# Ledger of designs, part 81: designed miniproteins, single chains, continued (5)

Each design is a single chain, and the fold is of that chain. pLDDT is the mean over its residues in the fold that is shown.

## One batch from the design tools (miniprotein)

Design m18804
Fold by ESMFold2-Fast:
Structure m18804 (fold): chain A 94 residues (1-94)
Amino acid sequence: SHIEQARAALAAGDDARALLYLALAELEALLAGLPREELQALSAQLQPIKDALSTLSPEALAVAAKAQALLEQLQDKPPEEQLRALAAYLRSLL
């Protein structure tokens, strides 16, 4: 799963890859329309990974900056289209 891959990347010191898998886990859960209880459980599982990513490498910051730029290009699109485009972009980096 993306959560397990995020944890593995974090353990390997690859924060950029950990950030990619973390973001994909969240985006895919939102796009799948998971129930609130499952989204809350996911958030709890992801919180330790987020806490460990409090300081990002230049590589991780570059990924975050490109993701932000993509969302700015799509600001006039519905949220579902923004999330799908972001997920596709992040998958392309794996």
Scores: mean pLDDT 83

Design m18805
Fold by ESMFold2-Fast:
Structure m18805 (fold): chain A 81 residues (1-81)
Amino acid sequence: SREDLLAEVRETALAGYRAGEPVAAIRARIRAILDAAPVLSPAEAELGFILFGEALQYARRHGLSEEELERLLEEVAATLL
């Protein structure tokens, strides 16, 4: 489902952030998940990639905690439902 897909994207983002991975590496994994998702149109996949990517970059720039990033990712996911 769309909800399950967005949960997978959020968990992927959080796991990468927690592990201290570069944002570019996390974004590449998110793109692969979104592009492979039959439940999304290409436009929805691109929007999701942009919004989750920007959330990760913002978190890195401002030194957000894992909990703060989790809330931001939940807000992004809610806009894509």
Scores: mean pLDDT 86

Design m18806
Fold by ESMFold2-Fast:
Structure m18806 (fold): chain A 68 residues (1-68)
Amino acid sequence: SPREAAEAGFVAAVLTSLANLSDDETVDMLRQLFKRLGRPDVDAEKVVEKMRTMSEEEIRELIREILS
């Protein structure tokens, strides 16, 4: 489904960014994604800070919650 494809793409983008980019670059990427999702109210900096303390499985679940 389009939702499942979007979720998988979002998860892949976040995990790749967390592994390969700086926190500032990851924040900018997430801020743009949240704006496109109609969620400009989400504090991308705090989301990145939380994701750094989480497992890959926990990050996947958080993304599912955000997209719900």
Scores: mean pLDDT 79

Design m18807
Fold by ESMFold2-Fast:
Structure m18807 (fold): chain A 81 residues (1-81)
Amino acid sequence: MSLLEQTEAILEEMKKLLEELKKDPRVSEEELQKAERAYKTAEKLLAEAKKNPDDQSLLEYALSVIRLELKELKELKKKIE
């Protein structure tokens, strides 16, 4: 699996988690807004990496940031369960 494919898979996982969080009444509006901003940032980073396919450093940076943001979303889900 390429780094790009890995990054896309993580972004899809973030989208699924965000949709689950939106349906949970235990998630505050502030926490939901923060999660939505994290997802938007991840989308922008991946889009930028796709526009610069020769910039391996940019893709590696995007993957690192997106992984951290996914981890934060998973921690939020665990906290409300």
Scores: mean pLDDT 81

Design m18808
Fold by ESMFold2-Fast:
Structure m18808 (fold): chain A 74 residues (1-74)
Amino acid sequence: MLPSPEEVEEAAAYVREKLAAGEYISLEEAKKKFPKYPDLATFLGNLMDAWAAGQISPAQVDVALDWLVREARE
């Protein structure tokens, strides 16, 4: 099942809160937080892994989250 726009906005807010705190989210943590939507959990886990590895900036994470929220609304 696809998450609702509200569930995606909640997920984006959660990731942004963790970024602001400098806290990494593992794939296991993402799956525990969003157990109904494994694709969403995997996307968020991969995004945080890329940030933690220094492959993307916090600003790029924010852009990716904005894209995800927009896609869920369409």
Scores: mean pLDDT 81

Design m18809
Fold by ESMFold2-Fast:
Structure m18809 (fold): chain A 90 residues (1-90)
Amino acid sequence: AQLDQLIETAQNAKDPGEVGNALTELIKQVNAVSDPVKKKKGLQALYKIGSKAGLSAANEVRPKLSPEDKVKALELSDEEAVALIKEATS
């Protein structure tokens, strides 16, 4: 799937399984990023999306973020989160 389609599915799909699958794929792509700043920002964006979805996918990202990073992640807008994922994976 195209990156834009994965992000759309993770944010807006009605089926929890589709959301979880899209988040898992996005987490894999962000974890492959070598730039530590981009990786951290991408993980923060995914933490916000996963937390909003109420899914355990947020638990995979949670241990990799400091308490301060988690607070900042939850303050991101949906638009900011999308931008950070795209920047991290490009």
Scores: mean pLDDT 75

Design m18810
Fold by ESMFold2-Fast:
Structure m18810 (fold): chain A 84 residues (1-84)
Amino acid sequence: MEKEKKEDLEKGLEFVEEAGKEGADLARRLADADLATVDAALRGILDKVVDYAKKSPSEKEIVGKAVGRMSEVAGRAAAERAAR
């Protein structure tokens, strides 16, 4: 059970790292999406990751790193959209 959750977190980190490599493309796709949809999706993902970190302190560092990278990508996309 907890091993499956840890594997999901590691896959999430891989996804965030992949997004980092394709950050410009990801930011563009997020900017092209409806503002409300982007906001809801990103907030939902971050909220779940934060909740998991609170429940699993031993994995807090891994979760914190994932949240940090996601927030950076989301911030870039939001800034691009706000500069309209």
Scores: mean pLDDT 59

Design m18811
Fold by ESMFold2-Fast:
Structure m18811 (fold): chain A 112 residues (1-112)
Amino acid sequence: GSFAERLQRIIDAILADPELAERVLNASPLETLKIAFELLGDEEAVKAIEKIDQGKATREDLETLFRALGLGPGAVEALESHYGKENLVEAARQLLEDIGETLKELVRQRLA
């Protein structure tokens, strides 16, 4: 599905578990994505997000994360084209943190 459809499924799954929703509200943006990927059973995406946090992520890890989020196969190529190869991992980290923050905010709004 699209990015928006994937994000909505993640939100609905988190909200189905009140304890998990509370964990998300107290987590960092990257920890929020890790919780989402654990919930979906996407072990490769969990490992990839941990590598982002450790500063050890490869291009393959970015491809895994963007696919898990429902972003198209050209997403990493587009990011590299815009920011350059040397800035790719940091640019991807910023985007993932923004997605995690958005996910947390949407969970918070649905609990209000």
Scores: mean pLDDT 84

Design m18812
Fold by ESMFold2-Fast:
Structure m18812 (fold): chain A 57 residues (1-57)
Amino acid sequence: SDKIIKEILNLPNRGLGASKARIYLKEGKITEKQALEALKLVGYTDEEAQFIIDLAK
Protein backbone atom coordinates (compact mmCIF):
# COMPACT_ATOMS: atom_id res chain seq x y z
CA SER A 1 0.00 0.00 0.00
CA ASP A 2 1.02 3.65 -0.44
CA LYS A 3 1.31 4.08 3.34
CA ILE A 4 3.86 1.25 3.64
CA ILE A 5 5.93 2.53 0.69
CA LYS A 6 5.95 6.05 2.17
CA GLU A 7 7.11 4.62 5.54
CA ILE A 8 10.03 2.81 3.84
CA LEU A 9 11.06 5.96 1.94
CA ASN A 10 11.04 8.09 5.13
CA LEU A 11 13.40 5.82 7.12
CA PRO A 12 16.75 7.49 8.03
CA ASN A 13 18.96 5.15 5.95
CA ARG A 14 18.81 2.65 3.06
CA GLY A 15 19.53 -0.34 5.31
CA LEU A 16 16.44 0.33 7.45
CA GLY A 17 14.39 0.78 4.26
CA ALA A 18 15.63 -2.57 2.92
CA SER A 19 14.92 -4.29 6.25
CA LYS A 20 11.33 -2.96 6.36
CA ALA A 21 10.71 -3.89 2.70
CA ARG A 22 11.86 -7.48 3.39
CA ILE A 23 9.65 -7.76 6.50
CA TYR A 24 6.54 -6.41 4.74
CA LEU A 25 7.15 -8.61 1.68
CA LYS A 26 7.62 -11.72 3.88
CA GLU A 27 4.37 -10.87 5.74
CA GLY A 28 2.52 -10.46 2.40
CA LYS A 29 1.66 -6.80 3.10
CA ILE A 30 3.24 -5.59 -0.16
CA THR A 31 3.85 -7.23 -3.54
CA GLU A 32 7.29 -8.14 -4.94
CA LYS A 33 6.85 -5.32 -7.51
CA GLN A 34 6.10 -2.77 -4.76
CA ALA A 35 9.13 -3.93 -2.74
CA LEU A 36 11.39 -3.71 -5.83
CA GLU A 37 10.22 -0.16 -6.65
CA ALA A 38 10.57 1.00 -3.01
CA LEU A 39 14.13 -0.37 -2.81
CA LYS A 40 15.04 1.38 -6.08
CA LEU A 41 13.58 4.66 -4.76
CA VAL A 42 15.81 4.43 -1.64
CA GLY A 43 18.85 3.97 -3.94
CA TYR A 44 19.42 0.26 -4.66
CA THR A 45 20.06 -1.04 -8.18
CA ASP A 46 17.68 -3.53 -9.83
CA GLU A 47 20.16 -6.33 -9.05
CA GLU A 48 20.57 -5.30 -5.38
CA ALA A 49 16.81 -4.89 -4.92
CA GLN A 50 16.12 -8.34 -6.43
CA PHE A 51 18.77 -9.90 -4.14
CA ILE A 52 17.12 -8.30 -1.07
CA ILE A 53 13.68 -9.55 -2.22
CA ASP A 54 15.06 -13.09 -2.70
CA LEU A 55 16.33 -13.01 0.91
CA ALA A 56 12.71 -12.44 2.04
CA LYS A 57 11.51 -15.67 0.37
Scores: mean pLDDT 74

Design m18813
Fold by ESMFold2-Fast:
Structure m18813 (fold): chain A 74 residues (1-74)
Amino acid sequence: MLPQSIVTQLNKFVDEGILSEEELSEFSLHLEKDPELLSKVQTLLSQGKDNDLRKLVVDFVTNQGIEDIKSALE
């Protein structure tokens, strides 16, 4: 399970309309499987870089959508 601090911040992004519940679920699943991504998110959160964290999450979700399209074409 993800650290509670990360779960709290991601739920806040959903409440603020930055993420959908589906995007939150997908990002959370990837964080559990990607230790480097998890470490990067924890570092940004611990440093209070909320805008950088928001940007990272949005960029990740956008890139995941592109990868899903690419996978469907292969």
Scores: mean pLDDT 73

Design m18814
Fold by ESMFold2-Fast:
Structure m18814 (fold): chain A 91 residues (1-91)
Amino acid sequence: EERKKLEEEIEKEIVESLGRMAKAIFKLEAERLLKKTEDEKLKKEIKEKLEEFLKKIEEAIKEKDLKKLLEVIKEADKFFEEMEKKIEELK
């Protein structure tokens, strides 16, 4: 019982810490990309997707789901890479 509770507490702490770091990183990445583009459509897409990813991260933290959190992080990383590439192609 005590061992299982300790494992669950450790997993929760990992998910919360990783989730907080991911939210901070993605907010900074979105801000950086928004400063690089004047395209209103791309700005809207970045803002909407950032809000979506932040909500999914909060859900993963609440559910203590490390796998869900890692999946959201991978999806967000891919999205921001694709957005940066689109912005560079417009310059």
Scores: mean pLDDT 83

Design m18815
Fold by ESMFold2-Fast:
Structure m18815 (fold): chain A 76 residues (1-76)
Amino acid sequence: MKVEGDGNVEGKGEAEVGQGSLHLKYTATTPDGQEVTVEKELLMGADEKVTITGSGEAHFVDGEPRLTSISFKTSV
């Protein structure tokens, strides 16, 4: 997973599949060592197969790191 924005953050994405749900977690570290985390839960059928792709954008707002946009694409 990549973070695409102002280029001053690095990120790591994680995905966990549970029965009836998919939990997505993305954590990015800013140049000053702060961590910014976004979590998303999607409901799905127990017998579905999921393909996950993701992209993200992060910006500084008033000197604080914020995730402006994170997009995940899932298909069954």
Scores: mean pLDDT 51

Design m18816
Fold by ESMFold2-Fast:
Structure m18816 (fold): chain A 80 residues (1-80)
Amino acid sequence: MKDELRRKAAELYREGVKLKKKGEEYAKKGDNEKAIKLYDEAIKKYTEAARLAKQAGNVEFYNTAEKLKKEVEKKKEELK
């Protein structure tokens, strides 16, 4: 069970990173609306990854996901 939670957390984390990168690309192009939507999706992925990491007892992964979530939240605020 713990290993499955860790795998799911890792997958959600990877999806969040991809969404964050795509959001940054749209922000550079001046498409703030698409960037914000992608950042919102990345935040959701990191939130779920952090939840599963915590359930799995992986404090390091939890802290990493929370840190990236906060970074994306700041990037989103800069576009508003």
Scores: mean pLDDT 84

Design m18817
Fold by ESMFold2-Fast:
Structure m18817 (fold): chain A 101 residues (1-101)
Amino acid sequence: MEAEEGAREAREAAEKAKEYAKKGDGKGAAEAAEEAGEAALRASRAAEEASRRGAVEAGSGAGLAYMGSSIAKKSDKGAEAAAKGAETAAEGAERAAEEAR
């Protein structure tokens, strides 16, 4: 349940990050990427007993989302990096939720 909820939240945040990146809004993309990373970390923790691989992928995706967020906070040119990091976090969180079944 919690892993699936984390995956859903990470996906919603990744979509928001992509929308902000299309508009050139680095701050919006950064905030959405951080939300995707936080949701992926929750999914990772929930899946840890069921699948270490899913947990690792979600955690790695969260790291990329946070890195993209940091770049986007400094420049609107980093908005695409934030969106890409958020997408990776969502994919990792979805994998963690799938393997926790």
Scores: mean pLDDT 81

Design m18818
Fold by ESMFold2-Fast:
Structure m18818 (fold): chain A 81 residues (1-81)
Amino acid sequence: KEELKKELLKALDELIKLAKELMDKTDDIKLINKAIGAILIAIGDRFQLEQNPNISEEELKRMLKRTKELIEELKKELEKL
């Protein structure tokens, strides 16, 4: 469980970093909005982890999967720029 939390926190940090990079490299309002959405999700998930130390392993796995999917999507958008 602790290793899974650590992995999720690292993934959330990567998501924020990629979203900031996307915002720096584009003037496309749709891509900027996608990056903002990703940051809001990352902040929300981090807040949930801080508020709920007893979060289930299954919920952590779901959050991690979603975060990794968002990371891959932002990477694809960056590759198109």
Scores: mean pLDDT 84

Design m18819
Fold by ESMFold2-Fast:
Structure m18819 (fold): chain A 78 residues (1-78)
Amino acid sequence: MEKKIEEARRRIEEGRRLRIEGEAVEGLGRMYGSSLKLDPELSEEGERRAEEGEREGRRLREEGERKIREGERELEEL
């Protein structure tokens, strides 16, 4: 049982790390996108960069949330 508890906790920690990373990626994408949108010539590129950051950040956050849920479920079943 101890190994299963440790494995579940490690999975939750990895998930939390991915969530933080995803939030950072999304935030950076929005920040860069906003800066580029202030220039009319770069507005399209800014929009694209913001969308890419949001998509990648969401993917990482969802993966992190999934790992947290899996680890929490494993702990609940013990």
Scores: mean pLDDT 79

Design m18820
Fold by ESMFold2-Fast:
Structure m18820 (fold): chain A 66 residues (1-66)
Amino acid sequence: SSLLEGLKVELAQAVKDDDLEAALRIIRERGAQLSQEERQALRDFVLSLPASEATKQALLAALDAL
């Protein structure tokens, strides 16, 4: 979906900028708009990001809290 692809772009940019607060905000504010299948796809995307394990765990925890 265009929403999922937009969120992937925004999330990848926040991670590249080392802005964990922006990445968490993106998930918390817009992640609830995603279907269960789209949330799983975003979860898989987070695991593929070139980020620290701590950053990935924080983002996955935010997705699990939706």
Scores: mean pLDDT 85

Design m18821
Fold by ESMFold2-Fast:
Structure m18821 (fold): chain A 67 residues (1-67)
Amino acid sequence: ALQDRIADALQLQLGKSQAQAQADAAALVARFGDDPAALAQPEAATYLREQLGIPTEDWPAIARAFQ
């Protein structure tokens, strides 16, 4: 599932715990849907930085890891 792939990428790329990575992945899927293309939009970058503390400059590498 996309949520599990996002969680795995967050653990690998950012060193997040399994629990935090799963929570962050669930929040992303709830906000933008089960659609990797939605995560490429500017609104997603703003959400990642402000709500989840994920650096926007690191997101393209993370997104590539779970696509």
Scores: mean pLDDT 75

Design m18822
Fold by ESMFold2-Fast:
Structure m18822 (fold): chain A 70 residues (1-70)
Amino acid sequence: MEEFLREVEERDAELRKRAPDVTEADRDAAAEEVYRLQTEILRRLLELEPSPELEEALARLEAQYAALLA
């Protein structure tokens, strides 16, 4: 297990060397896009099949994103 984790870390470090120009702004923009897609999917699922679990998941996701922006 530890050998596997080390291999993953080494590959991640190698990828970072090959793409050093990925900025924090690029990551923030990607995270924002993912959030928008997730909320859209959850809203559509709620319209098709209303469920307390999905309502709670959507509310939780919205609260988490709002907290991150604060």
Scores: mean pLDDT 68

Design m18823
Fold by ESMFold2-Fast:
Structure m18823 (fold): chain A 90 residues (1-90)
Amino acid sequence: SAEEARRLYERLYRTLRDDLEELVKKYPDNEELRAALEALEARDYDTARENLVKFYLSMPDLSEEEKKLGVANVEGAFDRLKEAEALTPQ
């Protein structure tokens, strides 16, 4: 239903926004995270995804496998968010 799609969209958006806000608190000087948060709040999902992917790829303490998993999780989350938004009446 339209109501179920709207609730799913809102939950997915809030989860991404909260997770990203926590990352910004942990890495306050990281420009990619700030750009991702600003883009997410502006509903520019492609820019938000690209900046969050850049953040994970730039992490010196992550292994190649951890970076790949982080990127895949980011891409999957934004794909789900965009799909839920498309099913929600505008």
Scores: mean pLDDT 83

Design m18824
Fold by ESMFold2-Fast:
Structure m18824 (fold): chain A 92 residues (1-92)
Amino acid sequence: MLEKLREFMQYAYENTPQEVIEEMRQESTDAFQKALANNLSEEELYELYVEQVRALAERVAEVTKEPELAKEAVELFLELLDEAVKKERERE
């Protein structure tokens, strides 16, 4: 599972133009900075994070022309995120 996600991240980094990567990084940074300035709740920050991951995968799919690969990676990432959230709730 982690190996497949790692392979996708490596593929995305190598096959996405540096300019696009930097643009996505800046947009994500700006979105989170704005969220912090507006005092978003932890739940709203979680939703923003999920939205940013989906946007990143969609952008990579457009650039690489590999939408199925991006979709699979997003699904794996969201499954890992859901498991982490469940584990944290179980600690309560």
Scores: mean pLDDT 69

Design m18825
Fold by ESMFold2-Fast:
Structure m18825 (fold): chain A 95 residues (1-95)
Amino acid sequence: MAEAELVLPVPLSELNEGQLALAAISAVRRAAEKAGLTLVSARVTEVRREGDRAVVTGEAVLQDAAGRLHRARFRAEFRQLPDGSTRVRATVEVE
């Protein structure tokens, strides 16, 4: 399991589903890199929005240093911060 955080300088209310998906994939890429893996592909399977929060879930393919491909699932949690920014926390779990 790998984890990363990203802060977007925009309110959650200004992000559409496509922007949420792109931000989630960016956070997943950062989480993979932190774990020594390269993000090869990502597919968003669900986007849920509830007030000041959103959750994006999906599947990813990661490559290790030996060139081996691993299937993974990810979850990116979005939270609107009091300063008007949005925090994205992505977790990636290799299958």
Scores: mean pLDDT 87

Design m18826
Fold by ESMFold2-Fast:
Structure m18826 (fold): chain A 74 residues (1-74)
Amino acid sequence: MSPFVKRLQKYLDALEKLKKEGDEETARLVLRILAQDAREMGEEELAARIEALVEQKASPEEMIAELRRVLEEL
């Protein structure tokens, strides 16, 4: 399994907690960090998808749904 898949799972766990707390600002910050990690690993398409969520001001629920879709595609 890719090391990046394990990182995605940890980010999903963090987003689930932030969703329960209603902390959308910190959830967006977590996504920005994940997008940067993806770019540094050469995952340009994944980075673009995550950046789109930040630009659209997606809810934590929408963030979680999209990252779950990404995991299914990997």
Scores: mean pLDDT 78

Design m18827
Fold by ESMFold2-Fast:
Structure m18827 (fold): chain A 77 residues (1-77)
Amino acid sequence: MASLEEADRLVETAKRDAEENVDWIVELTGVDEKTAREILPLIVRGVAKAILDSSTDPEVREAARRALEKVDEWLKE
């Protein structure tokens, strides 16, 4: 239950707080805002994929798969 909520929270929070996340990426990496906006969903996707590849917990792996599906929907928008 908690892991599925975390997956939902990760993608929804990143999408909802996109302006703050973009500003943070710009500050941290020095890329422009347009580049930061383009890489934000890719960063979230990379994190979800890393969790899926490294976790042996079935619940955590299911949450990571859900996050990947949500990121794929975000990337298609």
Scores: mean pLDDT 72

Design m18828
Fold by ESMFold2-Fast:
Structure m18828 (fold): chain A 74 residues (1-74)
Amino acid sequence: SAMEENVKTALAIMESFLSSAPADIKAEVLGEFRARMDELLARYKAGELSEEEFGRELERVFRETWRRANALMA
């Protein structure tokens, strides 16, 4: 589905961003991000989120994760 494809794209971008991060930080940040993406997909499949709401939540989670990663690497 388009939502699953969007999640895969977001994960690939996040993994690329974290490619040079310490292993502990990469594992923690990617693990949390994957879990949040899985939760969003589950909510979408349950009919709790529209495609538009899913897109907004994906962008929010992505930005929050990016900020957290930068804070952990500071």
Scores: mean pLDDT 86

Design m18829
Fold by ESMFold2-Fast:
Structure m18829 (fold): chain A 90 residues (1-90)
Amino acid sequence: EKEIEEKKLEILEEYHKKNKLSEAERLATKGNYYALVHEDYEKAIELYEEALKLEKEELKKSSGGKKEYYEKRIKAIESQLESLKEVLEK
């Protein structure tokens, strides 16, 4: 029901405020959409490269446990980029 979903959204928003829902995450999601729906791998690569750039900038600004979070995000995006580039070679 809406009431329960609103509460879940509030909890998720608080969680994301602690971790900041990043522009990089939005770009990576958009890149995935272009790859899967449009098979526009060039656009997907562009979006993932922008996401990677933003994650690396956040890593520079981060300290303590936040560094590991951004390092994991960077590795995941780099893996997606490698996969997309392999598809373009076919």
Scores: mean pLDDT 71

Design m18830
Fold by ESMFold2-Fast:
Structure m18830 (fold): chain A 81 residues (1-81)
Amino acid sequence: SLEEEIERLIKEIYALVAEALGDEAGKEVAERLQEAWKNKDIEEAKKILDEAVEKIEKVDPKKGERMREIKKRLIELLEKY
């Protein structure tokens, strides 16, 4: 389902952030994204993802590139939800 795909992408974002910046940073980003999704705040979701991508790409450019791909897909799904 659409909801299951969104949850999987948020979990992947958590994993990438946690691996690069630590578990607490991953949890914070995932929780903020879940809140934005529940509030249907696509603009806030974009801001959260842009901030996370910027931080990740400074530490691990390959993970940053993967984050950009997930961001594009997640925003497309949130716009349909």
Scores: mean pLDDT 87

Design m18831
Fold by ESMFold2-Fast:
Structure m18831 (fold): chain A 81 residues (1-81)
Amino acid sequence: MSVFEKLEEKLKDFPEELRKEILKLFEEYVQNLKTQPPDEAERKFLSKLVELLLKHKLSPEEQEKVLNIAAEALREILEEQ
Protein backbone atom coordinates (compact mmCIF):
# COMPACT_ATOMS: atom_id res chain seq x y z
CA MET A 1 0.00 0.00 0.00
CA SER A 2 1.16 3.56 -0.67
CA VAL A 3 1.61 5.98 2.25
CA PHE A 4 -1.48 7.88 1.01
CA GLU A 5 -3.61 4.70 0.98
CA LYS A 6 -2.48 3.92 4.56
CA LEU A 7 -3.31 7.50 5.60
CA GLU A 8 -6.84 7.30 4.19
CA GLU A 9 -7.44 3.96 5.97
CA LYS A 10 -6.10 5.24 9.33
CA LEU A 11 -8.18 8.44 9.04
CA LYS A 12 -11.42 6.68 7.93
CA ASP A 13 -13.19 7.43 11.26
CA PHE A 14 -12.65 11.19 10.76
CA PRO A 15 -14.84 13.46 8.55
CA GLU A 16 -14.24 13.16 4.79
CA GLU A 17 -13.47 16.91 4.48
CA LEU A 18 -10.71 16.64 7.13
CA ARG A 19 -9.25 13.52 5.45
CA LYS A 20 -9.12 15.27 2.05
CA GLU A 21 -7.48 18.40 3.54
CA ILE A 22 -4.84 16.29 5.36
CA LEU A 23 -4.07 14.37 2.13
CA LYS A 24 -3.64 17.71 0.31
CA LEU A 25 -1.18 18.85 2.99
CA PHE A 26 0.86 15.66 2.46
CA GLU A 27 0.84 16.21 -1.32
CA GLU A 28 2.10 19.80 -0.71
CA TYR A 29 4.74 18.45 1.73
CA VAL A 30 6.06 15.97 -0.89
CA GLN A 31 6.28 18.78 -3.50
CA ASN A 32 8.02 21.08 -0.96
CA LEU A 33 10.66 18.36 -0.32
CA LYS A 34 11.77 18.82 -3.97
CA THR A 35 12.63 22.53 -3.48
CA GLN A 36 13.00 23.07 0.31
CA PRO A 37 15.07 21.60 3.17
CA PRO A 38 13.22 18.75 4.95
CA ASP A 39 13.07 20.71 8.24
CA GLU A 40 11.39 23.70 6.55
CA ALA A 41 8.92 21.47 4.67
CA GLU A 42 8.03 19.64 7.92
CA ARG A 43 7.50 22.89 9.88
CA LYS A 44 5.17 24.27 7.16
CA PHE A 45 3.24 20.98 7.12
CA LEU A 46 2.86 20.84 10.93
CA SER A 47 1.77 24.50 11.13
CA LYS A 48 -0.98 23.93 8.54
CA LEU A 49 -2.03 20.63 10.14
CA VAL A 50 -2.48 22.31 13.54
CA GLU A 51 -4.62 25.02 11.86
CA LEU A 52 -6.78 22.29 10.24
CA LEU A 53 -7.28 20.48 13.57
CA LEU A 54 -8.35 23.75 15.22
CA LYS A 55 -10.70 24.55 12.27
CA HIS A 56 -12.42 21.14 12.60
CA LYS A 57 -12.72 21.53 16.42
CA LEU A 58 -11.32 18.08 17.24
CA SER A 59 -11.07 16.93 20.86
CA PRO A 60 -7.54 16.74 22.37
CA GLU A 61 -7.71 12.92 22.06
CA GLU A 62 -8.67 13.12 18.36
CA GLN A 63 -5.92 15.73 17.75
CA GLU A 64 -3.30 13.42 19.33
CA LYS A 65 -4.50 10.50 17.16
CA VAL A 66 -4.22 12.58 13.94
CA LEU A 67 -0.78 13.93 14.94
CA ASN A 68 0.50 10.38 15.63
CA ILE A 69 -0.83 9.15 12.26
CA ALA A 70 0.80 12.15 10.53
CA ALA A 71 4.14 11.61 12.31
CA GLU A 72 4.25 7.96 11.12
CA ALA A 73 3.45 9.00 7.53
CA LEU A 74 6.14 11.73 7.58
CA ARG A 75 8.73 9.13 8.67
CA GLU A 76 7.65 6.72 5.87
CA ILE A 77 7.91 9.49 3.23
CA LEU A 78 11.40 10.53 4.46
CA GLU A 79 12.58 6.87 4.44
CA GLU A 80 11.63 6.61 0.73
CA GLN A 81 14.64 7.95 -1.22
Scores: mean pLDDT 80

Design m18832
Fold by ESMFold2-Fast:
Structure m18832 (fold): chain A 98 residues (1-98)
Amino acid sequence: DLDEQIEALRRMVSAPLEKLEKAIESARAAGDEERAAMLEEVKRHQEAGDLAAAARTYLVYTARELGQEELAAALAASDGTLRAILDALLEWAEKVAA
């Protein structure tokens, strides 16, 4: 189950480069330079084959945008593995559900 969730996260982060490039263009067109810079960083990590770094970069930014400062801090403090990132997400989800 946990391995299936890690694989789902990996598939999400491995989105086609064309989709990521369109997202970068959309962010720039909207004047959102911070989002564009974050997406470019995600693209660099994907091109380097570092899917864990790509996932962490995207999720930390998204958590901050959603006002989830504790989640953003936990993700940023992860050991950089997809498993550690997923564990941080699950721990946060359980805390919010409780």
Scores: mean pLDDT 75

Design m18833
Fold by ESMFold2-Fast:
Order: structure tokens, then C-alpha cells, then sequence
Structure m18833 (fold): chain A 75 residues (1-75)
């Protein structure tokens, strides 16, 4: 479980990702790697096709992008 609120996480990720990619990444981190691509897309307010367009590896890639963005935000 993340210590940041979804709004705080979205703000941090939005400094390194596009607004849409940041929303998907937040949803993926909140739901976890066991979540379906459909569940993450629905939580982010996008289609599954949009999720795959921004993250070809799906939820796993979105979580990795969030991790990289969080590390960059701390630097």
C-alpha cells in the first residue's frame, strides 16, 4: 500500500508522465500487479486499447513506469 494519496501520486507522476499515462499508472499502482488490464483501464477512466497504446506491456508496464517516475521525482 502506498503512503501517498491518489491525488499526491498523480501529481508526482504527472511531472514525468503525460496526464493520461499518469492516471493509468496511478490506477495500476493502487490496484496492484494482479489486477486485470480491464480493471486498471476502468479505474483510470480509459479504454483497454488506450492502456495498451500507452503501456504495451499492460498493467506490469504501467507499474514499472510509475516506479521509474517516483524514483525520478525523488531525485
Amino acid sequence: TLRLSPEELLAALSRHLSPRAARIAVAAVQLGEDASNRAVADAAGVSVGTLYRLFPGGVRSAIEAAKRAMIADLA
Scores: mean pLDDT 80

Design m18834
Fold by ESMFold2-Fast:
Parts: sequence; C-alpha cells; structure tokens
Structure m18834 (fold): chain A 78 residues (1-78)
Amino acid sequence: MLSEEEKEKLLAFLQSAVPALSPDTDLDNLSDAEAQLILDWFRARAPEALRAVGEPSLADLRSAEVLRRLLEALSQQP
C-alpha cells in the first residue's frame, strides 16, 4: 500500500504529465481507462521507466509496489 505522501507525490506528477487524468483519481482503485492512460503515457514519454519495472500490464498498475517502482524510476531520470 502506498503512503499518503507517495500517493500525493505520484498523483501530482501524473496530473501534470497526463492532463486527461482526474484530480480525484484513486491510485488504489484505478479504472481500466485510468490505468491505460498512465501506461500509454509511460510507453510514449518514459519507456525506460517501464523497462526498469519489467514492462507492467494494466493489472500490474493496480499494485502499489509497481506504482512505487515507477515513481522511483522517474525520480532517477534527468
């Protein structure tokens, strides 16, 4: 489970990066559409982060561990 701080940080990043995402997006309960938007953004804009996490599926994006690893990979990129 993501901490409150991790959720806020990741959601703030995603809202800036993927404007189609709702500001009320619940990272613990992502819809298929929300998960697809996130995955498509990473494939287009940060494919190295996806490779670092092992090319997650839509189901994997509902895992707090996968979301945490993606946030970590992004924070390591310039």
Scores: mean pLDDT 73

Design m18835
Fold by ESMFold2-Fast:
Structure m18835 (fold): chain A 68 residues (1-68)
Amino acid sequence: MEELRKELLEKAEELVKMAVQGNLTEAEDIELSEEERLTAELLALGHLAVSHGDEAALERGRALEAEL
């Protein structure tokens, strides 16, 4: 599960980088802000909860939303 979470987080960060740059094909290597990284983590956790039934990811996502 942690390996899958890492993979999905990396993909979510790539998608956020693409969106920030306006490049939907390939993300250039840029540093994400703290808010952008949080958005990527929430996207990855949401995907794990909905697509893979990861209840721990759902709980963590709710905790992050409550704190921030």
Scores: mean pLDDT 67

Design m18836
Fold by ESMFold2-Fast:
Structure m18836 (fold): chain A 73 residues (1-73)
Amino acid sequence: MKEAAEKIMAANREDGNEVTMEQALMKVYAIQAMKYTSEEEQVEVGRRLAELFRAKDLEGVEKLKKEEEEKKK
């Protein structure tokens, strides 16, 4: 998780773009959440995730990921 976020930050820094740890971490959470959902659920999760990204609600992203993983069963 954090290592992946750090790599995203490093890559963006090489391109002259600055990305915060929180933004990189939210991107990692988004990718993981989408990986654990069905196609229809990915659309719903993606919509909610976009709202959380705009609000910069990292805890909300983490909670959403957990709920979708539990529903996968």
Scores: mean pLDDT 60

Design m18837
Fold by ESMFold2-Fast:
Structure m18837 (fold): chain A 68 residues (1-68)
Amino acid sequence: MLELTEEDIEKLAKISGMSVDQAKEAVRIFEENMDLPLDELAKLIAEKTGMSTGQAAKAVIFLESKRK
């Protein structure tokens, strides 16, 4: 499981141009769909959160950087 701090969620919201609640939703979608390719994850997050695919791709890259 991906362990994120409150500060990580706030940073995700800032870099992706979304609210903290949308960032929490993006984290949930990412964790539930960790077996999907990153491009498909970005599309799913964009669709569910109402952001652009580019913004969702930034979110996915950030979340992937937290996995080791």
Scores: mean pLDDT 78

Design m18838
Fold by ESMFold2-Fast:
Structure m18838 (fold): chain A 69 residues (1-69)
Amino acid sequence: MSPQERVDELRARLMQMMKDGKMSPREATVLSIQLAGAEFLIQNKRTPQSVVEQEIDELEQLLDDVERR
């Protein structure tokens, strides 16, 4: 799976958690900003793939924490 596909999946999970009432509008806003930051790193050709993957992994962990509520 490409880094962009992973970000798209995390965004879909974020929208679903908002719909299910598991996330406040404030939390959704903060995570949306973090996802936009990850997309910026993907677009920057000088960013190592390992750094991009680490940022996406950290975002996935944050969403997993929200989902466990």
Scores: mean pLDDT 80

